Designed miniproteins, single chains, continued (5). Designs and how they scored, part 77

Each design is a single chain, and the fold is of that chain. pLDDT is the mean over its residues in the fold that is shown.

## One batch from the design tools (miniprotein)

Design m18648
Fold by ESMFold2-Fast:
Structure m18648 (fold): chain A 100 residues (1-100)
Amino acid sequence: GMSLLEAAEEAAKKGDGKKAAFYGETAAGVGVLSVAVSGVVNGKVSKEAQEYADKAQEYALKAIEAAKKGDSEEAGRYAIEAARYGEKAAEEALKQLKEA
């Protein structure tokens, strides 16, 4: 199936800044939740996973602001970055579960 990053990229290519921001925010949320769940299960949070989650949230908020202003190009760019960092946060969080 299509990843959230691929969905954000497709929405950005179509000039749909609101849809791109939605996918970027969703990916950032998955990254943040993955880090939180990993922290509970392992009893500690990876600094790298947390830094990726923080970046994902930063870019997701920028994508939403750009979308609200009608700047679909800027919304698309920030949404793609939010989705990339969200994916990295989730992958790093999963990696920490395997190092138990």
Scores: mean pLDDT 87

Design m18649
Fold by ESMFold2-Fast:
Formats: structure tokens, C-alpha cells, sequence
Structure m18649 (fold): chain A 110 residues (1-110)
């Protein structure tokens, strides 16, 4: 799917340390979600964001992790606006909490 392709390209940008490329791919994912704001598309996006955050954390890339956090917060705002399922809202809130912890950990290690 288009979402899977964009997610793969975003993950490659994280691995390359290319924050600008990451932000471009995330904007394309948001545009896709805004056109098709279904619970299925949110449920597919959440594990992609989790994988991106995990990889950014592993690499110690604070800038990528902060970009992923900002994007996750924008996805949560969209999900709330379109009245997505409580499960989707909860999973996004948990993901955002985990990313904030990861950012805090990296700040302590530097």
C-alpha cells in the first residue's frame, strides 16, 4: 500500500539520519490520513511510528525522535477531530508517552 511505502521511506530516512527527508515522508503520511481518516489507517500508522521511534532511539538521534513526536501529536489531533475509536486514541497517547520517555533518556545520556 501507499502507507507501507511511505513508512518504509520514512524508516530509511531515520536510519540515514536525514531529518528533512523524514519530515517530508511524515507530511505525506499525514496527507494520506487526512484524505482517508479511518480507524484501519490509524491502526496501520501506529506500529510504523513505533518502529521509527525505536530506530531513532537506537541510533541516539534526538532530532528524528523529536520530529516523530511532533508528527504523532498531529496524528492524535486528527484522530480526535474525526472521532476515531477509543482504542486508536489510547494507542496514540501511549505511543506519545513512550516517545517522550525515549527523548528524556537520550537527553540524560548526552
Amino acid sequence: SELDRLGREALEAVRAGDVEALERQLEKILELLERNPTDENFERTIPLLREMAREAFRLGNLESLEAILRFAERVLRLARKVKASPRVIFDLEVLIGMIRIQIGVLNLLK
Scores: mean pLDDT 90

Design m18650
Fold by ESMFold2-Fast:
Structure m18650 (fold): chain A 68 residues (1-68)
Amino acid sequence: SHLDKLLESAKKLIDQLYESHKDKLSKEQLRELIEAAVDWMLSNSDLSEEEKKKLREELLKYVDELLA
């Protein structure tokens, strides 16, 4: 689906941010950076409010699993 493709693309971006900064930032700082990037991406998307909420929840879950 459209959302599944966006989710996978966003996860790839999250992976890139994680790999680029994991040796420079604390886990807390890294989470804040990635969360800000997710929120910025969603603010500039043409998604419905329901789709934005679902995508945000799924992406932040993925971030929390990466940082676990």
Scores: mean pLDDT 83

Design m18651
Fold by ESMFold2-Fast:
Structure m18651 (fold): chain A 85 residues (1-85)
Amino acid sequence: SLKELAEKYNADAVLVETPVSPFEVRFALYDKNGNLLLPEVEPVPVVEAMQRVLDVLRQHNIKTVLKVVVDENGNILKEEIWLGV
């Protein structure tokens, strides 16, 4: 679960990204309790997704984010810790 992943990495939030192309992702941002902070969106440029995520992290004073990259079937491809300071 997202809550278990956040606990494993001591992360304040979990960012789930589904790559659509090298330039576009779908994404959703969850807090450490699994509550949705940003809904999964239609595919957007990676730069736009990152800008939107950073804005929300700043608003909530979130400093540690676990990025989880998943395929279209929900299989985890990559787990990466980010420091949002």
Scores: mean pLDDT 81

Design m18652
Fold by ESMFold2-Fast:
Structure m18652 (fold): chain A 67 residues (1-67)
Amino acid sequence: SERLYQEFLEAVAARDAGAAGLAYARLEAEHPDSPELAKVKEILDLNGDGTVSAEELQEAGRRLAGL
């Protein structure tokens, strides 16, 4: 779970929507009750859609920079 969260953060930093979306999807499928999944959802402010767009990555990057 921590590795997938790290992969997600690296993808967000690289602005790689495909890699970020894959890491998020794997977290949700393999570790649905993980605190890392909750953190990802908080960063993205998702309304239940598991698709990560370039715009969502830009917003997530801004939120991470504010932390």
Scores: mean pLDDT 68

Design m18653
Fold by ESMFold2-Fast:
Structure m18653 (fold): chain A 84 residues (1-84)
Amino acid sequence: MKEALEEAAKKIEEALEYAKKGDGEKAYQLLKEAAKILRDAGADELADVVESLAEAAETAMKKGDYDLALKLIEAALEMVKNAL
């Protein structure tokens, strides 16, 4: 579990960097990978939250609202880190 939380946090941090560079597709892919890591480790409720935030962040980025997207990705990161 702890190792999966650490790997998921790393993927979300990478997603944040890509979102800051304007690469929303790569950011979304990394967020989905983080959610899969959490789900495969049995953290289903946390995986559901990360997936919901990933979808909201993708929608924000597609609309050009990068400020909202960054806040949503940061929220996902905080939730995963708080579970450590």
Scores: mean pLDDT 85

Design m18654
Fold by ESMFold2-Fast:
Structure m18654 (fold): chain A 67 residues (1-67)
Amino acid sequence: MAALEAEERAELEELRPLMEKVGDAREALAAAGAELRPLLENATEADAARVRELIRAKLRELAAAVE
């Protein structure tokens, strides 16, 4: 059942603000993805590969910046 004990509820309460931030980040990424989608759909194979490489490079840059 979906009922939680007080201990489990307290753990979820501590994670709630983090999950909300993740939700906001996902929403922002979804919005950015929606803007990029028509560009990818109308791009040549070379343009699509270029965009994918830029996204990959950005993700690696962010990963390298994380402590």
Scores: mean pLDDT 60

Design m18655
Fold by ESMFold2-Fast:
Structure m18655 (fold): chain A 99 residues (1-99)
Amino acid sequence: KKKEKIKFKHPGVAEEIRRLLKTDKDEFTYEEVKEAFLKGLKMNFPDAKIENGKVDAEAVLEYFRMLGLDEEKVREMLNGKKEVTFDEIVDILKKLVAE
């Protein structure tokens, strides 16, 4: 089935997804972005809790900071949540750095 494609204007985010998925693509499905960030969070934050499709919001904030995203804007999008779903992570990335 044809899925929606997401293209990222932020080079740090695009390159991280390519690295994690071992691909050279310029556009990604929602599921591919979700898979990439699940892998990235597990690799960079092995002690972070990932339970019931949710991850610690502070781990997400630090990961996005490492990729060069604006910490203040990410904090606004997280809206004081302690945990976020991988669907919410993709939505944050689409709003902040997608074309």
Scores: mean pLDDT 80

Design m18656
Fold by ESMFold2-Fast:
Structure m18656 (fold): chain A 83 residues (1-83)
Amino acid sequence: MEKEKKAVEAAMEAGYQTAKKLADEGVPGAEDAAKLFKQGLDAAKKGDLDKAEQLFKQGISLLPDDAAKKVVEAAIKAAKEAW
């Protein structure tokens, strides 16, 4: 459980940071996606991993396919490094 929580927190943090960079680059939906990923990070820190996953999926749905792929790849990498 502790390792899973840390992995989800790392994934949400990476998603948030990547979405912020995309928003700075003017990618549509990235600012709103970053807000959702930040909410997901807060949920993960409270141990609500299901809510974190739901917020992550909602944020991804706001992004163009190429941007969504970048966020997912960053999140997976961060989760594996934290696991």
Scores: mean pLDDT 84

Design m18657
Fold by ESMFold2-Fast:
Structure m18657 (fold): chain A 65 residues (1-65)
Amino acid sequence: SNKEKLKELFKEMGFSDEEIEEFLKADKDKQGEIIREKYEKNPDIPLEKIDELVTLLVELSEVSS
């Protein structure tokens, strides 16, 4: 499922389960800020993983509306 793929991507980027839940509860602006801060502090995260994450979030937000 997209939710499982999302969790896998977050874990690959070094997010904990608690951070993932906090992220999912945040608004779109805050979600973007969290991703940006994580990437800034952890430059080893591939940009391809960020792009995959954003794509899955868009799909999930359409279902959650």
Scores: mean pLDDT 73

Design m18658
Fold by ESMFold2-Fast:
Structure m18658 (fold): chain A 75 residues (1-75)
Amino acid sequence: MKVEEFKKFLEQLIKFGESTDNQTLIENLADSAVAKALSLGIPRETAVELLREAAKQSKNPAVKEALLKAAEKLE
């Protein structure tokens, strides 16, 4: 259940990130994803896998890079 909440959060985050060209805002979204994973108590390994999968689905290179950096912070 908490994993599904995180997946929905990441989907909304990607859509929002792809709607903006503000690089600082996109980077702040990555930090929000890390905080959300920790607040939900998702295992780090699971959160990293979900973040990397979200990065693959993103069409925006800046959003993709931010999600990958978020995954590295949880490793």
Scores: mean pLDDT 79

Design m18659
Fold by ESMFold2-Fast:
Structure m18659 (fold): chain A 89 residues (1-89)
Amino acid sequence: HMEKEFVLEDSNEEVRKRLEEEFRRAAEELEERGVEYIGVGVRENKKKIPALTGWAASGPAMSEEERAALARLQASLPVAEEQIAKANA
């Protein structure tokens, strides 16, 4: 039901690997907080860095506490935070 995706433009491979690891950790933290999702995926184009994708297959919508936890984890990723701000402006 719920899908989150953050795409960054930097194609630096070191940044890509670091962000992929950070996104994986963020997804695991959400799991520990009770957020339901079918998994975490990373996708990449030749000139773009990976994006975190999570999709909830079933269950209730995220609670307010779970949404707050997600927002906090997203804020820990400054590059992703900038991309979110641009998309939502």
Scores: mean pLDDT 47

Design m18660
Fold by ESMFold2-Fast:
Structure m18660 (fold): chain A 64 residues (1-64)
Amino acid sequence: MELTLDELIERAIAETPPDVDPSEYEFPEPVKLKETGREVHTVLEAMGAYGEYLAKKIEELKKK
């Protein structure tokens, strides 16, 4: 399954039991993050991958 970061967060919130933090929820199957192409199992992994993507874009902009 391929999802944007926003869609991935919405899915985690929808599937997480009420007594569990959505950031600790692990997807039963890895989700491919559309922005980075990386497969992730948790919202924290998705946020990390997206952060790396943004850091690379910032480094490219620093040279312009």
Scores: mean pLDDT 76

Design m18661
Fold by ESMFold2-Fast:
Structure m18661 (fold): chain A 100 residues (1-100)
Amino acid sequence: SEIAEKMREIVKRFEAGEITPEDVEEERELLEKLGPIPEIEKEILEAMRLAVEKDLEEALEELKKKGLSDAAYVTVYNLYKGREAALKLGEEIRKKKAAE
């Protein structure tokens, strides 16, 4: 259950657009603890890594070069949009609330 709990924490950060390169590496390590990583999970991990480390356009170009599935494409778009929205809107709201 500890592995499942850690994975859930990483997924929540991903959905919030707050995922880090360290979170992607931890997800990979946790998946390896469960056994050989399925190909679809490897594609999602690679998409997460690219989205965290690269600009949207560069990440999408790398996905094309690697011939990754729609799941990888969706992962990059969702993380990029989530991160941008979360950082810009969430920080502004929290900053205004904390100042009062």
Scores: mean pLDDT 73

Design m18662
Fold by ESMFold2-Fast:
Structure m18662 (fold): chain A 88 residues (1-88)
Amino acid sequence: MSREELEKEVAATLIMMELYIAKRLAEQGKFDEAAEVLERALETAKKYGFSQEIIDKLQEAATAARNGDAEKAIELVDEAMDLISKEI
């Protein structure tokens, strides 16, 4: 395993943890907090070269959370988690 591969796997673990937290916050109606966590996950995904599909889903999830759309935010978070698990 290269250093770059290891760094991406560590980043994936961090993003997955942040997505679980964001989903919980959205379920509790804490939309601004959920969006902030999703925006951090998005920046990590961009930095470590995750696929554009994952980046797009995280961006859409953050937007849905900012708009108070809990169902949409949770759906997009679940889709992003599935995509990340398949990439790693």
Scores: mean pLDDT 85

Design m18663
Fold by ESMFold2-Fast:
Structure m18663 (fold): chain A 64 residues (1-64)
Amino acid sequence: SKLDELLELLRQYREAMAEYLRAPPEEQPAVRDRIIAILEELRSLEEDEELRKQIDETIAYLRS
């Protein structure tokens, strides 16, 4: 279901964020790219406009 997909993506997001915070600087760009991909997938499934906006802002921050 859509809910199951959202929960699985949230689990992946949490794990990827933990990896990012522990990664050495040279590995952080690759982990960041994976986090962005997960966030883009979450955005595609999200129906709440405010949450989509927060996802977009987080992606923009990670790309800066």
Scores: mean pLDDT 86

Design m18664
Fold by ESMFold2-Fast:
Structure m18664 (fold): chain A 79 residues (1-79)
Amino acid sequence: MVETEELRRAQEELERIREARENMSEEERERARRIYEELERMVEEGVADEELEAFLATLSERERLALIALGNERVAESL
């Protein structure tokens, strides 16, 4: 019926991810790929959660959305 605040935020986040996926520039894709590769390396090396959070905190909202969109695109390509 009426959307709750949490449900509305979740729907807005999904739309932002979708828009980022559809409208990513080549520069944004290259930046997202580099960030994604760095995150994968950090996870494989077993760095502490605090270090991962610090790294993610250096990213802009747009960069985070592009990273999520790239991840979703890679999953879709694998299917």
Scores: mean pLDDT 70

Design m18665
Fold by ESMFold2-Fast:
Structure m18665 (fold): chain A 96 residues (1-96)
Amino acid sequence: MKVHTGYVLTVTIKTKGSVKDAEELAERFKELLDSLESVREYIVKVNPDGTVEIRAYFSSEAAAEEVKQKLEELAAEDPRVSSVEFETKKVESLVV
């Protein structure tokens, strides 16, 4: 049985504005994630309270950290962002 190691970056963004502002912010983050070859897969969810949740998957910790820095920079430049929380976790999956 072969184990594949990956990394998950979870980003929680709280917005100051409406759900529409959160949706526009989510689209900006999607554009950044789509431009990066190191992102294997991502999920973006916009909650009714204006919270944007991003989960991105990487093959290496270095790639996850690089993308985290880019997301942090984008969030810092947007006045609609109230707070941002980042969590990077190592995940192991079994290849069947």
Scores: mean pLDDT 79

Design m18666
Fold by ESMFold2-Fast:
Structure m18666 (fold): chain A 65 residues (1-65)
Amino acid sequence: SMKLELEMEIEGALAVMYDPNLRVVVRGDRVEVYVEKLTPRTEEAIKKLKERVEELGAELEVHVL
């Protein structure tokens, strides 16, 4: 299913672009990202994650703490 496929794809992507400033929560077809500190590296990681999530037809929400 799209939800299971999305969760597996996001987990794979996170294994490659690990960032300790990011906390990611996958809720079916919605991905929530929580950011404690914005660095250029963190912003690039969020941008790439958003592009990937949108390619899969899902929604990405970003929350800066």
Scores: mean pLDDT 71

Design m18667
Fold by ESMFold2-Fast:
Formats: structure tokens, C-alpha cells, sequence
Structure m18667 (fold): chain A 92 residues (1-92)
């Protein structure tokens, strides 16, 4: 059977769309000083990426790895917001 890389890209694109909306809500909450609400949206976004990664076939390990790394980064950001620390998406 052919390995459908196109299906993997569609799953990643849908996850990215949902994550962008959640990140927008997180950014609005953070602008109001509601870091706990921002953390909740980042955790939700991380779960979206983790679910997408689990649905990907073994034929696309690069896309899966990218989604897993993105989810891990979002979880780190959420944790820092829960601690009352404003954090950028990627810490230097």
C-alpha cells in the first residue's frame, strides 16, 4: 500500500490552525495579566499537537517529531505562566 504523506501534512495543518487560535486566546489573557488562563490555553494547544502526532503514520517521522517538539515547548511555556512568569515561546 502507498504511504500517504499528504494525509500527514493535512493533520499537521489542522493542528496548526487550532493551535494558532488557542495561542491568540493565551496572548489576550497574558496581556490582561491573567497568566493562569494563558497557561490553560498553552496546555490545550500542546494537547492538540500531541493528538495530531499520535495520528501520524510511521512513514512521516519528521512531521511527528516536529509536532512532539512543538507540544513540549508549549508545555514548558504553560508551566512558566503557571509559576507567574511571563515567558517567550522559545527561551534563549
Amino acid sequence: MPEPSEESLELAEEANREVKELVKKADEAAKQGDYKEAAKYYLEAARIYEEAARRLPDSDPATRGALEVAAAVLRVVARKYEEGKAAPYVEP
Scores: mean pLDDT 75

Design m18668
Fold by ESMFold2-Fast:
Structure m18668 (fold): chain A 102 residues (1-102)
Amino acid sequence: SATFEQLQQQIDQLIQQINDILKKYEAGEISEDEALSQLKVLYQQLLELAKQAKELGDNKTLVILEASVTVQYIYLKQLKGSDSPLVKLAAELLNKLTELEA
């Protein structure tokens, strides 16, 4: 079975990929639609890892993941405003993570 250390490593790798996409988007190297498409896939993978963490009783990983996504949500909201599809996608992920913690 996967340990919480292995899950945390996989989550860290996905967060790095997400940050790379956001950096490319901010630099104008990719469009908002391209960023949205790529982030939707990575956010779905993060949610699956969060579900695995919950099944293992790894509340620490869930709290860290929720905090990381909250920071991204605040950043995107400040950059794009609340009606942006990117902000709505991050908000949807954050809501699903909060439901898992409950």
Scores: mean pLDDT 82

Design m18669
Fold by ESMFold2-Fast:
Structure m18669 (fold): chain A 63 residues (1-63)
Amino acid sequence: SRKEKEERAVELIKEAAETGDEKKLEEAAELISETFDVPFDEALENLKKVVEALKEAAKNPKL
């Protein structure tokens, strides 16, 4: 289902941010592209920005 694909994409994004595994980010981008009918390259670029934001949050961005 659509919700299951969204949940899987979120898990892959978290794993990519945690491990730095680019292949997991690509899998998430494919799921987002298929689910929301957006170009893969746009999905991947947006997810890279999300991962960067998650990494910054993990580094205590407000000190």
Scores: mean pLDDT 78

Design m18670
Fold by ESMFold2-Fast:
Structure m18670 (fold): chain A 65 residues (1-65)
Amino acid sequence: SIEEARKKGEEIVEELREKYGEDVAEYAQAMIESAIKNRIEKGLELTDSELELLREGVEKLAEIR
C-alpha cells in the first residue's frame, strides 16, 4: 500500500541519514516522495523493489565524491 511504501521510504531515509548524513537523506526523501506522488497520481503501487533500487542509486551517488 501507499502507507507501507511511505513507512519503508522513511526507514531508507533514516538509514541513509545515519550512514551518509543529512544532505544525502534530504535528496533520498525528495526522490522517494516524488516517486510516491507519481504512483498516487497514476493509481499505481510503489513496490519494495522500486524503493530498494532508489536506495541503491542514492548510495552510489553518495559514494561518488
Scores: mean pLDDT 78

Design m18671
Fold by ESMFold2-Fast:
Structure m18671 (fold): chain A 66 residues (1-66)
Amino acid sequence: MTIADLSPAMLASLRVMAGVVPDGSSVDEVLAHPGTLSDEQQQELLAKIAAMAAAGREAARRIAEE
């Protein structure tokens, strides 16, 4: 899975959630131009998002069991 494989809407949402902003740029600029992230930042973002998604699924499952 790579950031380039995501839909623009999904990519924009993930960037907002992760708060990843390249050198001196605003979040709005990153959302407008998803390709401004470095390869290292993209990989770190994907890893964090995968962990957050797993935690979110576990939390949702816990709520469903209650």
Scores: mean pLDDT 59

Design m18672
Fold by ESMFold2-Fast:
Structure m18672 (fold): chain A 65 residues (1-65)
Amino acid sequence: MTAGELKAVAEYLVQKYGAALKAKAQDDDFLKRAAVVVGSDFLGKPLDAGSAKKVAEEVKKQLNS
């Protein structure tokens, strides 16, 4: 995925599910699953494990800002 796609998916996740994601910010497995499910739907294509990890890391950064 591009840097723009990564940022857009992470921003969408935080905007729509921020409170739930913040409660689970230390659960890397939960964040990666959320990235796969929501990110795949948002982009219209399946997310690979590496892309899901990068989205989860970006979500964590945004939740701690």
Scores: mean pLDDT 80

Design m18673
Fold by ESMFold2-Fast:
Structure m18673 (fold): chain A 56 residues (1-56)
Amino acid sequence: MERLQRAMRLGVQAGYGSVVGDTLMEHKDSSDEEKFRAVLEALREAGALDVAREAE
């Protein structure tokens, strides 16, 4: 899923690599769509609102 890969890249580049990694580990058995939604939610909760908006 291209959107998931882009969200992961933007999160890591913005300094939220641990947040992205931990979220993906928690959702490892989820679909790419669920992983994408989980990453966006985790970025918003971490205060990376601009990154989450750009990834959407």
Scores: mean pLDDT 82

Design m18674
Fold by ESMFold2-Fast:
Structure m18674 (fold): chain A 67 residues (1-67)
Amino acid sequence: MEEARRILEEETGGRERLSRDELVDILMRHFGLTREEATRIINDFTDGREVLSREEAVEILSSVLSR
């Protein structure tokens, strides 16, 4: 949880929303995922939406960290 929030603060500042492409890049850099893997994870949470809330991004990052 706290690490997911820290990653988002460093990458996006205090923004409430971020694009799917931004989150894909974060997942690739921090977790070594491929673009396809990152996109799949995001789509599973957001059903293909282009824009995510900070809260949704925290949930996605926390899910990856829990693996």
Scores: mean pLDDT 78

Design m18675
Fold by ESMFold2-Fast:
Structure m18675 (fold): chain A 84 residues (1-84)
Amino acid sequence: SDSEVMLRQQAESKLEQARSLLGQAEALLDSDPEQAEQLVEQARDLVKEAYSIAQEIGSTALQNEAIALEVELGVLDIKRAVKA
């Protein structure tokens, strides 16, 4: 349905935004760890939203993608804590 297509596009968009924020946070780890933390929090919110949509539409692929991003965000949090 059109609604399912829109939900899939929303989930994909949120995951793309989360990846962009993850990359920005990684770049800021050394120069601005506080800004990096804020970007990680924003990325986590997007991943959580995308995961919820992925579950609603039954997309295992999008669910797995969201889980992988959450793992990457967790690794970045550890790296930030070590540098801060």
Scores: mean pLDDT 87

Design m18676
Fold by ESMFold2-Fast:
Structure m18676 (fold): chain A 69 residues (1-69)
Amino acid sequence: SELDIQDQQLFEKAKREADAQSAKALATKGLDEALRIRADIVEATAKQMKREDVRNYLLGLAEFLRSLI
């Protein structure tokens, strides 16, 4: 990955948090809530990214996930 080290660490932490929180939501509340939680974490993470290309891609991914609800 050509990401800045800070962006990579932020992404890896966010991925672990999203995986844990969305899995819990999927088990207890269902798919729509799991998708909402994942989209919210992806969007919040994107807004902290220094690389504009990665940020824009992740913001688009969050909107894509929300469109499935």
Scores: mean pLDDT 85

Design m18677
Fold by ESMFold2-Fast:
Structure m18677 (fold): chain A 64 residues (1-64)
Amino acid sequence: EEEFKEALGETARAVAELINAVIGLRDAIRKGASPETIAELQRKVDEASRRANEASARLDEVLK
C-alpha cells in the first residue's frame, strides 16, 4: 500500500517534470534562444525522460 502510493507519486512527479521540460525547450526554440540555452534545456529533457522511465519501471514492479 505505502510502496504503491510512493511509486505512483514519484511517477506522476517525474512525468510532470518531463512535460514541463519539453514545454520549456519548445518555448525556448520558438523564441530563438541561444544554442547554449537550447543545449542546456535538451539535457534537462534527457534527464527528466530518464527519471520518468526509472519511475515507471519502479511502479511496474510494485503493481505485479
Scores: mean pLDDT 82

Design m18678
Fold by ESMFold2-Fast:
Structure m18678 (fold): chain A 74 residues (1-74)
Amino acid sequence: SPEDEARVEALMAAWEAAHPDASPEARALARQRFTLLVTTEARLARGELSDEEAAAAQAEIDRVSAELARLLAS
């Protein structure tokens, strides 16, 4: 939604300020992570996710977070 998109942009602005030398690949993964977080939270708040779907979404967030951490460590 436009509201979710605005939230992602606000999170990215704060993240980019904290990581001024981040690569384009790291920025793309950060955006993907924030998009997953924001959309998952919004769907959960609306009751659109089962416990199983919420667990699957969290596993995907964890995978993207781990990949971002690897890029930032190298």
Scores: mean pLDDT 87

Design m18679
Fold by ESMFold2-Fast:
Structure m18679 (fold): chain A 95 residues (1-95)
Amino acid sequence: VDDWRREAQRVGQQMRSSTPQQAVQLGRQAIRRARRRARDGGNGGIVGSGIMLSIIGRSFDDRRRQSTSQSSQQMFSDMRDRARQAMRDAVRLMR
């Protein structure tokens, strides 16, 4: 769980300093890693991936609010929604 938070915070920090395209790629990689570890890691992996996806979703929401172009806002909004959906999917696997 702690490793998940550290990794998510690291990715979130990189996303804040990256171009919009780089931020999306970092987010996609983080979402894929979270999903893979949720599948492979049992209950601990599911909980950890949920925390990671929550942090990533918040990072995309922050970038959306800071974006000046409508296309960038839409892109970050889509990625935020994908992260939130992946988090909901992880929570369902626990229940």
Scores: mean pLDDT 69

Design m18680
Fold by ESMFold2-Fast:
Structure m18680 (fold): chain A 55 residues (1-55)
Amino acid sequence: SKRIQEQIARYEANIEKLKELIEKHKDTLSPRDLAALEQSIKNSEAMIEELKKRL
């Protein structure tokens, strides 16, 4: 399904953006902010895995 592939691509793009934010701000991120960004990455990765099961 093209729709599912597009959703996967959006989550992958979001993960990349969050990883870039962590790298850019690694010296200034609080432990709380870092944990929140890492949790967002995990949530997006879990959504990708669920979407891949539907392909």
Scores: mean pLDDT 85

Design m18681
Fold by ESMFold2-Fast:
Structure m18681 (fold): chain A 94 residues (1-94)
Amino acid sequence: MLSVEEFEKTLRETLESESDPEAALALLKIALDDLFKNEKDEEHLIEKVGVLLKIASELPEEYRAELVAYIRRKAEERLSPEVVAKIEELIEKA
C-alpha cells in the first residue's frame, strides 16, 4: 500500500487535470471507500482521511460539506466507534 505521502501525491496528481468539482468529489468518495475497505492500519487510515479532508478544503463549500457527510456516514457504517471518534476530531479541526 501507498505511504501517506505517496497517497496524497497520487490523489493530487489524479485531481490536477479535473476542472469539474463534482467529478473531483466523486474521486475523493472512491478514495475514501477504498481506504475503509483496504487500509488495515488505524493510524495510516486516520492520516489518509486527514489528507482527503485537506484536499476537500480546496473545493467549493457545498462539495466539501457533501464529502464530510459521506465520510461520517461511511465511518459509522464500517469502522469501530473509537475510530469514528478520531475521524470526527479530524473533521472538527479541518
Scores: mean pLDDT 80

Design m18682
Fold by ESMFold2-Fast:
Structure m18682 (fold): chain A 78 residues (1-78)
Amino acid sequence: MEEKLKKLQEFAERKYRELNPDLPPEYLEQRIKEIQELIKELFEEGKLDPEVLRKKLREMGVPEEFINAIAEELKKLL
């Protein structure tokens, strides 16, 4: 269980950096932290579902390309 959470958080960091190479480092680090904290919170609440994750990331203003990538990764880990 903890291993799946860690893999999803590591994927989120790598994919967000890959899709946003031109973002200022401070903004990039803060956004990655917010996304990883959301994933952890949803996991701890037993609500880590691809559709719930998509909705929450859209509310945060995260790009659809990233949302699609992370939701597909979550499906592979379930």
Scores: mean pLDDT 82

Design m18683
Fold by ESMFold2-Fast:
Formats: C-alpha cells, sequence, structure tokens
Structure m18683 (fold): chain A 73 residues (1-73)
C-alpha cells in the first residue's frame, strides 16, 4: 500500500507551495501598503523568512509596523 507515502509527499509539496504563496502574499501586501518599490521585494521576503525579524514585525503595533519594516530593510 503506497497511498500513505504518496499522501505524505503530496502534503509536503502542497505545504511548501502554501508557505511560499503566503510569504509572497505578505511581501506583496507590505510593499503596496508601505509604498516600497518592487526592488525591495527580495529584502522583504528575507525579513519574513528570518525568525528574529519576523518576531519583531509581529510584536510591532499597527502604528510602529511601517517604521519597523523600514528599519529592518
Amino acid sequence: MEELRKQLEESRRLGREIVDLFVEGMADTILKTLGLPEEERPRVIALLNDPAAFDRLVRASKEEFPAVVRELL
């Protein structure tokens, strides 16, 4: 029976795709909301993938969020 193995492989693939889409969507929203140029997208994605930077972003208030993002870039 190979169904369980195939299901686990498919779940891992879908999980990575979902995480990538989520990170891309968050980066797109940040760029548009803060008026950052498209050239900053790789730097924003790097921040979202850095646990320390992400933790700081999550702890920032709505008012502090734009300043924190710009400081970390």
Scores: mean pLDDT 73

